# Designs tried in a protein design run: designed miniproteins, single chains, continued (4). Part 4

Each design is a single chain, and the fold is of that chain. pLDDT is the mean over its residues in the fold that is shown.

## One batch from the design tools (miniprotein)

Design m12115
Fold by ESMFold2-Fast:
Structure m12115 (fold): chain A 111 residues (1-111)
Amino acid sequence: SLAEEIRARFPKGPVSPEVQAAVDETVARLRELAEKSKNPEIQKVLREAAEAFETLRDVKDEHVREAVGYVAGHVMRKAVELIEKGLDPEEVEKFVQAISEAADRVLAAAA
């Protein structure tokens, strides 16, 4: 899973309370969006993204920026794959926007 890749790739350590709060809010929002989505492929990718962002709670502060970039990169590749599979571009765009907002939230807290 993407979450397991993050755990294997990035050193573990304490994160700031600000990063923890941003991660918790991000995970909650992505899980809510997944539950509201009626498309099972989008639900699957949103849940995978939520699990991956949740691992950032255990990533050392100095590596959070790189880890966010890694998650966002994987999710953007999945978005392209979903469009190529014939999913509605408007539904995929909403998913991409949610991930971009999630990444920006965690990056702002890590600054």
Scores: mean pLDDT 82

Design m12116
Fold by ESMFold2-Fast:
Structure m12116 (fold): chain A 61 residues (1-61)
Amino acid sequence: SDLEETRKIIEEIKELAEKKNDKKTIEGAENLDRYLEENKDDASAVRTALALAKAELKKLK
């Protein structure tokens, strides 16, 4: 599901940011995780979060 995929990507972002000691990226990932949990029943919000998570992950790779 988009929700599960988004959670997995946010976890990967946090792991990569922690390795780099990138506090701003960690905070951004935590904010996105909070947004996702608050809006988990909103399919449009989940798809937006997924797109944002994918974009952030690409910047870290």
Scores: mean pLDDT 84

Design m12117
Fold by ESMFold2-Fast:
Structure m12117 (fold): chain A 61 residues (1-61)
Amino acid sequence: LERATVEDLASLRVGDRVTVRFADGRTATGVVLEVGERSALVRAVAEDGTVRLATAVQAPA
């Protein structure tokens, strides 16, 4: 799984649309599949239609 960050992890719920930031600095819009205590599983779709699965954690600020 790729690693990504989200701005407000605590507000996320399953089925939410969220913008995630990958380690390369690129962002993508995804859907929250699962919410854990410290992370969420997100299915992100790039502009070219490529599907990426990421473990999203709280952005450091």
Scores: mean pLDDT 78

Design m12118
Fold by ESMFold2-Fast:
Structure m12118 (fold): chain A 98 residues (1-98)
Amino acid sequence: MPEVILSGPSSIESGSSVTIIARILGEPGRRYRLRMIARNLENGELISSSQPQELESGESFSFTLENLKEGESYEIRAIARDIESGEESESSMIVNVY
């Protein structure tokens, strides 16, 4: 099963952009399909979704969010799928806007 590690700030000022980095850990020589999703936790609204990215173990994808609302919290979720086996893993983090 692939593992996804998310890195980025957990708190940002309103009007700032935030970049979340997803890194894939898995077996050498395998390819993984990564998708990142950002959702507003207050209302459940999907605010952004990445195009699926094909990555190898150790590679990273940067997902940038802009125009986040003051006082709200957003979940950034990364879903990695092994292309050959179909095994999936997820990782998530929360960004708070102040």
Scores: mean pLDDT 86

Design m12119
Fold by ESMFold2-Fast:
Structure m12119 (fold): chain A 74 residues (1-74)
Amino acid sequence: MFKKASEEEVKELVERLRELAEELEALGTPVGEEAARRLRELAEELESKEKTEADLGVAEIAAGVELTIVRRAL
């Protein structure tokens, strides 16, 4: 059974994803811009409906994958 994520946990993750997206976009690389777009989409998805702790974990993994792609492209 998945536990519901708290409103505070969702808000904190959304804020982190948006800040990270802005930082990646500021790199001025095509890979950074694409990663920023994907992170913003994840933030919007998290805000659109109730999420479980598992949903937050999946979003954090997805963000980590995008960061790894940007890091390897630099």
Scores: mean pLDDT 74

Design m12120
Fold by ESMFold2-Fast:
Structure m12120 (fold): chain A 71 residues (1-71)
Amino acid sequence: DIAAQIEEARARLPESIARASKLPSVTPELLELMKEAYETGLRMAEEGTPEEVIKEKEEEFKKRVEEVKKK
């Protein structure tokens, strides 16, 4: 049941964000970007977006993460 898996993943997001925020190397900007990526992934899964499109979006977020890390 994909809907149940998405709901469970969404419920885990606050805990995952809280754990990441405790890392000294994680800036507020990086934390918000990670949250945006996670929420975008869940939305695309809910909409039944093709895996190839999801992978393309993941690559976009990876590039944005690298740009934030360069600051």
Scores: mean pLDDT 74

Design m12121
Fold by ESMFold2-Fast:
Formats: C-alpha cells, structure tokens, sequence
Structure m12121 (fold): chain A 69 residues (1-69)
C-alpha cells in the first residue's frame, strides 16, 4: 500500500535529517531518490530504509569523506 510506502519515506527523511543534517526539503529529495533507486533495482521501500540505516550506523567516516572536496 502507498500509505506504508509513505511511512517508510518519512522514516528515510528523518534519517537523512539526523545523519546528514539536511533541512526538510533536501531530506525529502534524498528520500525520493532512495525510493526511486529502490524501484529501479526491484527493492521494497523497507529494504531501502534498512540499507540506509545500516549505512548510517556503519559508515560515519564515509560521511566525513563525502564532505571533502
């Protein structure tokens, strides 16, 4: 159901705001990009959320590296 997908999207948006420090609009763009990538690869929205949660927990250094030019 789309309602469950929207709940998952909101959770992804929350993680983007907490982990990346993005504002609400940018976090929503990231959530949409993550869900579109999941659809392209045949993942469920829940699988995309789980991958993002794992990435946030296991790769704080990757976030610092992504900030470097």
Amino acid sequence: MKAKEEETKERIRELAREVLGLDEERAEEIAEQVLEAAKYHGWSPEEALEAMEIGARTAPASRAAARAL
Scores: mean pLDDT 68

Design m12122
Fold by ESMFold2-Fast:
Structure m12122 (fold): chain A 105 residues (1-105)
Amino acid sequence: SEVKRNQALALLTLGNKYLKEGKYDEAIKYFEQAIELSKDDEDLRALAYINLGRAYLKQGKYEEAIKWFEKALEIAPDNVTARKLLSEAYKKLGDEEKAKEIEKK
């Protein structure tokens, strides 16, 4: 519904404010709520997955970040932002070969 979509967008906005403030646990909670409201909206759910992955990446939780970027790419395989962030997460883990593999597309 339009109401659920608007609520999810507001939660993504709040999550991004907390993310910019370095309040990663609060940002994660808002992004998780946005995902729940986006069950019927694949594009919005992919965006929420990217934002959640970005929050984990900022926390140094690289394995968790990879999981969420991969879920976003299952919905949107050609999403440049998700691929770039996934490559960054693999570089942070020291997996240069996997990072290069992702960048080749």
Scores: mean pLDDT 89

Design m12123
Fold by ESMFold2-Fast:
Structure m12123 (fold): chain A 60 residues (1-60)
Amino acid sequence: MKISRRELEAEVLEALALMALGIGKIAASRAKDPAEAKAILEEAKRRAEELLERAREVRE
């Protein structure tokens, strides 16, 4: 089995997206204000979406 540079880069971006969501969830759980928690989760989701889109572009 041979993994291409492109496939590896896509997998790294996908892993970074999962990490961004995980970090966002932890940060949101520490927020005492529900509005702050929502803002943190929205930012984490946006960053994850950007990383997943780049992974798709690289993988294509």
Scores: mean pLDDT 80

Design m12124
Fold by ESMFold2-Fast:
Structure m12124 (fold): chain A 80 residues (1-80)
Amino acid sequence: MEELPPEELAELLRRSAEDLRALADELRESHPEAAELLREAARLAEEAARAAERGDLERARELAERADELAREAARIIAA
């Protein structure tokens, strides 16, 4: 698979963090538990972006995977 350059990966991860935070704000009143998970996912995505900028792609991948896990858990709560 084609991998993104570190700078583009960092930009993608930052945009993901912004999207996750926006979704958390939208769900704050209706699904507060899901909103909290999405805020945690956004924080991890921001950390992943910083790791990618530093060239620590392994750390960036680990953080991005954890962010995805939390986002998927939030989606399960919303779907219930």
Scores: mean pLDDT 83

Design m12125
Fold by ESMFold2-Fast:
Structure m12125 (fold): chain A 116 residues (1-116)
Amino acid sequence: AITLTESGGGTFKEGSSVTLTNKVSGIDFSSYGVAWFRQAPGEPLRFVASITASGEVEYAPEVAGRFTISRDDANSTSYLQMNNLKVEDTAVYYSGIVKDGTIFHFGEGTQVTVVA
């Protein structure tokens, strides 16, 4: 079975930094892209960042310059480094694996809460 395990969530102060980790099992991770999404209470799922199998990155405008996505294919892991956290970054963060422009599988999510 394919599994995505997100970790690194919690409660953080505004202006702080956190790294979310997604560990992937059950696939050849190096052949797939990764995307991160977030969902605030009562809001739709929103795109945050993606990285292709070749290492090309894309960011949503609201996080560009603050967040960095990276991957470690040897350990089948992706990372979302979140710098200069804002209260509006409060959401459940989900990772997904991407093949041919389609989200193939989602993780269970990790909660990030940012307090002023």
Scores: mean pLDDT 88

Design m12126
Fold by ESMFold2-Fast:
Structure m12126 (fold): chain A 95 residues (1-95)
Amino acid sequence: SDERAWEAIELMGKADKALREGKYDEAVKYYEQARELLPGDPFVLLGLARAYEKAGKYDEASKVYEELADIFERSGNTSLAKYYRKKAEELKAKA
């Protein structure tokens, strides 16, 4: 719904501000709330994965990048799917 999309955009804005301020756990919280509103949205998932990565939560970041890869694979964007799948594997090795 339009209301869910707007609320998610506001939450992503708060998350981006938290990332700029080095408040990585707060950024994760805002992106997780945005994910609940827009499950499977690639922009929300990319933000969440990056926030987990900056928070040092490599296993969680890996899982979100795998979900991103699956979404791009389904949409026929094989290059982005391969990129995020490799990113997920590299983060799993650091976990």
Scores: mean pLDDT 89

Design m12127
Fold by ESMFold2-Fast:
Structure m12127 (fold): chain A 76 residues (1-76)
Amino acid sequence: MSSSQGQQIVDQMRQILDQMRSNVDDIDVVSDYGDQAADLYSQAQKSTDQSIIDQVNSIMSDMGDVMTRSFIRHVA
């Protein structure tokens, strides 16, 4: 994977994270975005650039926090 392709995936995942945050009250929407991000994350793991891997790991951690918050709001 080229570094430019890896950075494009990082940028797409950041956009998905922003969409998840905007839709935190809708668990179905958040889950759909989570599935899209999981596909991008799997592609990013094929990168040999550790900076790309570190960035997507950070984004996935933030997404996990949003999903947890969405779930709590759904059941509360």
Scores: mean pLDDT 82

Design m12128
Fold by ESMFold2-Fast:
Structure m12128 (fold): chain A 77 residues (1-77)
Amino acid sequence: PREAGERAARILEEAGKELGDPTLIAQGRVLRELAERGHTEGAARAAREMAGVYREQGKDRAAEAFEEAARILEEAA
């Protein structure tokens, strides 16, 4: 669970760096904190919801990062 949260945060950090969007880095940190506290299923759900939001905004790279983060968190739940 902790490793999954760290991995998810890393994916969002890389996406945030490439897109110049520090909010993605902050969102990744929140997902890591949730997973570290045993809320891995909640973190996975939040990541999937954010992926949908970014898709609707046409921000496909951010959406893909959240989809990958959700997948990793779901596998660890």
Scores: mean pLDDT 85

Design m12129
Fold by ESMFold2-Fast:
Structure m12129 (fold): chain A 91 residues (1-91)
Amino acid sequence: MITSPEELEAEVLLALASMYVALGKQAKDPEVRREMLEKAVNLAKEAIEKSTSPRLKKEAIDILKHAAEVARQAGDEETAEYIEKVLKEME
């Protein structure tokens, strides 16, 4: 089985999104945390546009749920609400 270029791009984008969520979780600066989480959201959205795979869509949703939780735990309700709105549009 040969993975399509678009599916490979989607997998790479999701791996990067997951990394940015982890960086956001470790960030002590609220502005850096927001930037990392927003990058994760944008990468996950691009991945969904590149691939119609249900598995990759589920991975994107899981990554965004983690990002929203990171924002909530940090007290950044605006970023958490933004991510939850994106999740609602994807589900």
Scores: mean pLDDT 83

Design m12130
Fold by ESMFold2-Fast:
Structure m12130 (fold): chain A 64 residues (1-64)
Amino acid sequence: SADAERNAEAARRAAEEGDAAAAKVSTHQAWLLGDREAAEEGARAAVEAGSDPAAAKTAQLAAK
């Protein structure tokens, strides 16, 4: 959904700015909205920015 995609984009922005906690929260929100692809994209962005890989893995496992 548009809300899930916005959350994935917010996660990427937060990660690029070094806010790993905000990136994690936005990724989880995308997953809760049922958008697997948005959640996976947000999780990937968070890990690429140096976030805790466990947060990204949790979102991916829930989506798969």
Scores: mean pLDDT 64

Design m12131
Fold by ESMFold2-Fast:
Structure m12131 (fold): chain A 63 residues (1-63)
Amino acid sequence: EVYEKAREEIFKLVEKLIKEGKSYQEIMDEIRKLLAKHKELSPVEQIRLMLEAKFLYDELLKK
C-alpha cells in the first residue's frame, strides 16, 4: 500500500512537471525529494520507483 501510494504520487508529479516544461534532470530531482519524504520505503522500492518514473517519462514524451 505504501509503495502504491508513492507510485501514484510520482506518476502525478512526473505528468505535472512535464506539462510545466521541466527538464528530465529537474523531474528526477523532484522525484528524489518526494521519495526522501517516504522514509517507510525500502532502498529497493525507492530504486524501483525511480526506474518506473524514467519509464513513465519516456512513455509520456512518446505520446
Scores: mean pLDDT 79

Design m12132
Fold by ESMFold2-Fast:
Structure m12132 (fold): chain A 92 residues (1-92)
Amino acid sequence: SAKEKLEEARKLLEEAREALERGDEEEAREKLLEAMKLILEALKSVEDKKKILEAIGLILRAIGHLLDGRLEEALRDLEEAIKVVEEGLKEE
């Protein structure tokens, strides 16, 4: 279900945040990409797509900041993505 995919994505985003706090940029990137895949799959089945599209945008920004070596901005984008996914879960 979309709810199960979003809950799994939330856990992956939290794991990415923890990896980034440790300075493990490679693990953080892998977890962000896995979370994005699940969120994109959920997008096909959710009633309100707005929160899911916001989450995708924030994940893409976090990846972009990681590639630029801007770890603090990447962490902030990631924290916002987690919050948006949690809000989406409450509406489903």
Scores: mean pLDDT 84

Design m12133
Fold by ESMFold2-Fast:
Structure m12133 (fold): chain A 63 residues (1-63)
Amino acid sequence: AMEKRLEIARKFFEALRQGNYDEAAELAKELGLSDELIEDIKNGTLDMRHPEVRALEAAIAAA
């Protein structure tokens, strides 16, 4: 379960780096991120300093 979550989180950041915001939004839904964050992703206005985003980065860094 946790290993799958980390894999999805890595794919989420890959999608963001590629500018594939539709894919990033779907991965964010799978990760259980807030609807507000998902809308920001779709609009290309995501704040990478958002607590939910930082928590995922920290989880990847710790793995």
Scores: mean pLDDT 81

Design m12134
Fold by ESMFold2-Fast:
Structure m12134 (fold): chain A 87 residues (1-87)
Amino acid sequence: SSALAQAERLLAELQEGKARLEELLRSGKMTPEQIERQIKALDDLIALLEARLAAETDPEVRAALQRQIEVLRDTKALLEEELAKKK
């Protein structure tokens, strides 16, 4: 379906975004304030996707949404780990 195709495309974009964030974190170019801002943005997006998942009835779209949420949570965990290393 069109919805599934869009969800799969967004998943690929989120995975690419995670890889780019990992590179930025390794380079040390992100400040603690920038990391905190990204964590907040991810929390807001996760909340929106969880609300959408709760309303979704198509099992294939639900699976895609769950994968999107997981990628965002993994990305948030990386940011939280880096923030914890900065005193």
Scores: mean pLDDT 84

Design m12135
Fold by ESMFold2-Fast:
Structure m12135 (fold): chain A 70 residues (1-70)
Amino acid sequence: KQEALQAADEFTEALSKGDVEKAREATDRLIEIQPELAGAARVVYNAAVAGEISPEDAGKALRTLIDVAA
């Protein structure tokens, strides 16, 4: 969905700026749009804020989850 992809882009932008709170808001918005992705999206968010994955790769992971679930 276009709204879910927009949320993933907002998530990537927020993480790139170090805005963890905005990244959380984008994650929550994605979960509201696609509740079935809640678990996977939270795992990606947690890995990104822990520095285990880059902001760009985290955003790509969310976009892949959205694409596969659609």
Scores: mean pLDDT 81

Design m12136
Fold by ESMFold2-Fast:
Structure m12136 (fold): chain A 98 residues (1-98)
Amino acid sequence: MIDRKTLNRAIALKLRLIGLEFDLRLLIEKAKAGELSLEELEEKIKELEEEIEELEEEIEELKADPSLPQSLLEEIERLLERVKKLLEELKELLKELK
């Protein structure tokens, strides 16, 4: 049986990753439209990198819990991979806009 605290942490982490995916997609579209200054984009990228690093650490802690449902862990890992790919896309876009 899964521990309720672990389940709540995993769900909260999943929701944070979904929010980050949305924020990254929005920033990519705004950057492509020329609605962001280079300085604003650089600052946002730095903030997102720091948040993603914190989330990666939390995911590694959750992986150590054998009570965590495999399906939920796999979903969280897929979300993290998407978020990391979007961050790299945003970084490449910044490089092109310089």
Scores: mean pLDDT 83

Design m12137
Fold by ESMFold2-Fast:
Structure m12137 (fold): chain A 57 residues (1-57)
Amino acid sequence: GAAARAAAEAAAGDGRGAERWALQALSKNEVSPEAGAAAGREAARGDGAGAATWALS
């Protein structure tokens, strides 16, 4: 799913791509609301890899 893709993009060093897929995972309810809020905060700071990490928790 989108959460798994976010992790793959983060591992490849693509923070922006990881952020995009993490947000898509949130929209599909693949992650909890708490993880979504944390991912949003990390994305706002420019940390796409951190956002992806939270989306997978």
Scores: mean pLDDT 64

Design m12138
Fold by ESMFold2-Fast:
Structure m12138 (fold): chain A 73 residues (1-73)
Amino acid sequence: MEEARRLIEEARRALKEGRYDEAIRLAKEAIELGKDDKELVDEAAAVLKEALTKAGRYEELAKFIKEESDKVN
């Protein structure tokens, strides 16, 4: 899906520019739009985890990782 990939690209740019809250929002939107595409969701999730880590939002990071683990297990 082109729109979801565009959001991932914008999230990566925001992350590189230190706009972590924007990167988090864009990555979450990409996950929602691309939820039927595992590779795209995995890519967006990687950006989200990096943005949450750099923003110091560790509680949200832990919750997201737990949700991912629950889906795999």
Scores: mean pLDDT 79

Design m12139
Fold by ESMFold2-Fast:
Structure m12139 (fold): chain A 108 residues (1-108)
Amino acid sequence: MSLGEILAQLKDKDAEVRKQAVEELTEEALKDPELLPIVVPLLIEALKDKDAEVRKAAAEALGKLAKIAEDKELLKKAIPPLEEALKDKDPEVREAAKKALEEIEKKL
């Protein structure tokens, strides 16, 4: 899928479509880590989504990408949004954010 198509899906009215877009961004970045500077900011925005499943998917995605990311400054940009996600009303979002922060800390 093209990045333009995924960007359109991130703005969809349907939470399931936005969740799928987060998962597609993650898969594209795993195949091509050069996309990380574009993908990480988009996932940080998805952490603020109105739907808990989208926020959970974004936190899980940031954790997965932290394992392959070499740019420590880019990873540090995800820390404050993930720390806010630790206070999320949904316990699964909080757990995903905690695991993502643990993966980022291993890289720093």
Scores: mean pLDDT 87

Design m12140
Fold by ESMFold2-Fast:
Structure m12140 (fold): chain A 110 residues (1-110)
Amino acid sequence: VDENPLDALTRFTEAEEEVKKDPKNWKAWYTLGVAYLALGDYDKAIEYFEKALKYAPKEDQPRVYTLLGLAYLKKGEIEKAIEYFEKAIELDPNNQFAKRLLERAKKLLE
């Protein structure tokens, strides 16, 4: 289903306010990274996912590593993407999304 652009903008604005209030709020940095990834600004997505990773608890790091890998994959930095997907799977072996992205990235090197 098509996401309402106003709802997406509201989440983005709330995330910007949250990181200003609490720079250690990894979920807000993650939300900003997701927004820039969707906009095709992969460099900003990577920057914000790295901020999210810095403050994310160990159990939440796999989701951040997966999206860091996806951002690098979309930039064509395939080897870096593979490294991040492997880190995500090492920390969470049940991460099916990271496993699918890893297989896709490996095929691009063949």
Scores: mean pLDDT 84

Design m12141
Fold by ESMFold2-Fast:
Structure m12141 (fold): chain A 80 residues (1-80)
Amino acid sequence: SEAEEELAEFLKKNGLPQELVADATMAMVRGDEEKIRELGEKLDPENPLSDGTARSIATAVVNQAGEERAREVVEILSKY
């Protein structure tokens, strides 16, 4: 969908590995907690993604999926 394509471009620009972009995009749009946790593992200190990137991803979710979903994503990512 349009929302999935837009999030995929955002994740590519913010340094998520190409292999993970499709799964991460679908998980974020659908609020799939298990797959969002996988994304959080990829935001680990050994990955070049920063805390600022996690906030930017959450902001993109607000624009695509609304405020409730963004809160869920931020809560999950904040554990990593």
Scores: mean pLDDT 59

Design m12142
Fold by ESMFold2-Fast:
Structure m12142 (fold): chain A 90 residues (1-90)
Amino acid sequence: SEEKAEELIKQGEELAAKGTPEDIYKAGELYEKAGEEYEKLGKYDKAIEAYLKAAELYKSVEKEFPEAKEKALEAEIKAGLLLLKRAALK
């Protein structure tokens, strides 16, 4: 479902552009879901980009939403594991 991942990225970009803490948090969730979809497709570079963007968005709102700190860490771990997997494949 590459089309699903692309639509999730588009929705995440639109929400992040609105700039409210609530919209940024939701954008993080959309980027995380896009990362999961790209990962399932074996598109590791796109999955890594999506997970790192999700982590960035979550960190930016961790004061408004304390739970975002753990979500950012989870997204960073997912990206890190894929970076290691990508390195092993090259």
Scores: mean pLDDT 88

Design m12143
Fold by ESMFold2-Fast:
Structure m12143 (fold): chain A 71 residues (1-71)
Amino acid sequence: MKEAEEYYEKGKELFEKGDLDGALEYYKKAIELDPNFYRAYLLLAEVYAKKGDLEKAREYLGKAVELYKKA
């Protein structure tokens, strides 16, 4: 959906600026609109890894892999 892609792009802009919490908010909004958006899960995993939350990073990475394999 175009809206999910728009939130994903906004999240990327914030992540590139170092706003990790803002990036998380927009990536979560993207997956709320498109639960199959595997790229948003990949970037959620990267943001959690940078925040030191390795458990959440692993969970989101696992979800991204599941969605990618179904495509």
Scores: mean pLDDT 82

Design m12144
Fold by ESMFold2-Fast:
Structure m12144 (fold): chain A 62 residues (1-62)
Amino acid sequence: SVALSPTEAAVVQALLEAGRPLSAAELAKRLGMSQSTVTRALRRLEAKGVVKEVAPGVYALA
Protein backbone atom coordinates (compact mmCIF):
# COMPACT_ATOMS: atom_id res chain seq x y z
CA SER A 1 0.00 0.00 0.00
CA VAL A 2 1.01 3.65 -0.57
CA ALA A 3 0.39 6.60 1.79
CA LEU A 4 -2.21 9.01 0.35
CA SER A 5 -3.32 12.48 1.45
CA PRO A 6 -7.11 12.98 1.94
CA THR A 7 -7.35 14.70 -1.48
CA GLU A 8 -5.36 11.91 -3.18
CA ALA A 9 -7.59 9.27 -1.50
CA ALA A 10 -10.74 11.11 -2.69
CA VAL A 11 -9.42 11.18 -6.29
CA VAL A 12 -8.63 7.42 -6.17
CA GLN A 13 -12.10 6.66 -4.75
CA ALA A 14 -13.81 8.74 -7.49
CA LEU A 15 -11.87 6.82 -10.19
CA LEU A 16 -12.82 3.48 -8.57
CA GLU A 17 -16.51 4.49 -8.38
CA ALA A 18 -16.56 5.77 -11.99
CA GLY A 19 -14.93 2.58 -13.34
CA ARG A 20 -13.49 4.62 -16.24
CA PRO A 21 -10.83 7.27 -16.94
CA LEU A 22 -11.77 10.79 -15.79
CA SER A 23 -10.41 14.23 -16.68
CA ALA A 24 -9.20 16.65 -13.99
CA ALA A 25 -12.29 18.80 -14.74
CA GLU A 26 -14.66 15.82 -14.25
CA LEU A 27 -12.91 14.89 -10.98
CA ALA A 28 -13.07 18.52 -9.76
CA LYS A 29 -16.83 18.64 -10.49
CA ARG A 30 -17.48 15.24 -8.86
CA LEU A 31 -15.46 16.06 -5.71
CA GLY A 32 -16.50 19.74 -5.36
CA MET A 33 -12.83 20.79 -5.50
CA SER A 34 -10.97 23.29 -7.67
CA GLN A 35 -9.39 21.90 -10.85
CA SER A 36 -5.96 23.15 -9.62
CA THR A 37 -6.31 21.13 -6.36
CA VAL A 38 -7.29 17.99 -8.31
CA THR A 39 -4.47 18.50 -10.86
CA ARG A 40 -1.88 18.75 -8.04
CA ALA A 41 -3.27 15.54 -6.48
CA LEU A 42 -3.20 13.75 -9.88
CA ARG A 43 0.45 14.82 -10.39
CA ARG A 44 1.39 13.37 -6.97
CA LEU A 45 -0.57 10.15 -7.63
CA GLU A 46 1.15 9.75 -11.03
CA ALA A 47 4.57 10.21 -9.35
CA LYS A 48 3.56 7.45 -6.85
CA GLY A 49 2.48 5.12 -9.70
CA VAL A 50 -1.17 5.07 -8.51
CA VAL A 51 -2.63 6.74 -11.64
CA LYS A 52 -1.50 7.26 -15.23
CA GLU A 53 -2.39 9.79 -17.91
CA VAL A 54 -4.08 7.72 -20.67
CA ALA A 55 -4.89 10.74 -22.89
CA PRO A 56 -4.12 14.49 -22.53
CA GLY A 57 -5.64 15.56 -19.18
CA VAL A 58 -7.42 12.16 -18.71
CA TYR A 59 -6.33 9.79 -15.91
CA ALA A 60 -6.96 6.17 -14.94
CA LEU A 61 -5.87 3.92 -12.07
CA ALA A 62 -2.50 2.35 -12.94
Scores: mean pLDDT 85

Design m12145
Fold by ESMFold2-Fast:
Structure m12145 (fold): chain A 60 residues (1-60)
Amino acid sequence: SSIEEALRTVAELLSVQDLTPGQAAAIMSLYGIPLSPSEAGQVIRLLKEGRFEEALELVR
């Protein structure tokens, strides 16, 4: 799904660089997923902790 693809893209980028919440929100927006910077910050935290399923649940 586009949601899973978007989260994989963010997770892969986080493995090589830090992202701001605004940058993560912009990436998610390219996949049609509107997130506030606050929500994007939570997604970054969950993905950095390896909590992919919880990040997926948050953006659904």
Scores: mean pLDDT 85

Design m12146
Fold by ESMFold2-Fast:
Structure m12146 (fold): chain A 80 residues (1-80)
Amino acid sequence: MKKKLSEEERAELEELLERTREVAERAARLADELGDVASAVAARLIGVAADVAYSLGDKEAVENELRAAEELLRELEARK
């Protein structure tokens, strides 16, 4: 179903998307620095999945991608 978001819900979802993109980009950059191709691909796929979830108005899906990005970044930070 097409989900119509309020201005407040859209602003919250945009903030969540931007944070997810920022964390995923940081994870991708660190994976690139470590030569970890699998993690670099995973970080980029998280960004794409978050964009798709955002376009569908699925806040829970964007939150799940943020969690995945934060977990990946934490794992990569432990290896630097």
Scores: mean pLDDT 83

Design m12148
Fold by ESMFold2-Fast:
Structure m12148 (fold): chain A 65 residues (1-65)
Amino acid sequence: SAEDYLNKGKELMKEGKYFEAAGYYGQAIALDPNNAEAWRNLGEALEKIGLTDVAAWARQKAEAL
């Protein structure tokens, strides 16, 4: 489920595996594109790996929901 992918992403964030976390948040969004939490968490993971502009885009998507 989208929630299972979201939770796995959160686990990976705690482990410092930001790129893998972004992948799982992407899977959560693929199942539920209106999940504002998944978009916010994607933005945080992307920012951690230095993709600042893409992170800002993901956060803006969360705010628009």
Scores: mean pLDDT 88

Design m12149
Fold by ESMFold2-Fast:
Structure m12149 (fold): chain A 99 residues (1-99)
Amino acid sequence: ALEAALRGAREAREGAEAGTEEGGEKGGRAAAEGGAAGGGLGAGLAGAGAANGAEAAGTEVAGEEAGRGAAAAGRAAGDGVGAAAAGAAGAGGYAGGRL
């Protein structure tokens, strides 16, 4: 459940960083652990939302920004700030993609 959502965010990032698969995996694991400590359900949803936003945007630049937001939100989840930012990022992705 939670780890599956975070995996989606990791794989979107790895698509951009084909040469650093292990780096992407380690970053995703750190985000998952931070999420579990700080209320992991929110972090997982944030990751999935950012990844979906990248797809909906239909541009490599927007995909890169969304992936970066997901990674930052996962890391910040432990201090609570990232949970609110991640929710906003996911919502923005959907709205932007449909315009």
Scores: mean pLDDT 45

Design m12150
Fold by ESMFold2-Fast:
Order: sequence, then C-alpha cells, then structure tokens
Structure m12150 (fold): chain A 66 residues (1-66)
Amino acid sequence: SAVARQLLQREMGLSEAQVAALEAAVAASGGKPLSPAQVRELARRLGLSPETVRRALAAIRATAGS
C-alpha cells in the first residue's frame, strides 16, 4: 500500500526500489512469512540487515489488509 511505502521510506530510510522488492517478495509468498534463509538472501541482495528486512516485511503484511 502507499501508506506502507511512505512509512518504510520515512522511518527505515529505504529506497523506493528496496520497498518495491520487499513488496514483490511478500506478494510472491502469498502473504506468508518468509523463511530465515529467504530473509537473509533478500537482505544480501538489497544491502540491508536481516533485522531491517524482517521489520519491513512485517510492516508490509500488516498494512496490506488496511
């Protein structure tokens, strides 16, 4: 959602491209939580910490139904 994108960019300092990649990962999983291995690989590809990826994915899932 647009609200999730703005929150992730403002609060976590993520780029629009990083947010788009995270949203695509949530959509590809059917909204299911990603495995720890998937989180680590996504973090490596985006240049983020696994903790940042976990927080961003949780925020995207929480706002997807709002």
Scores: mean pLDDT 78

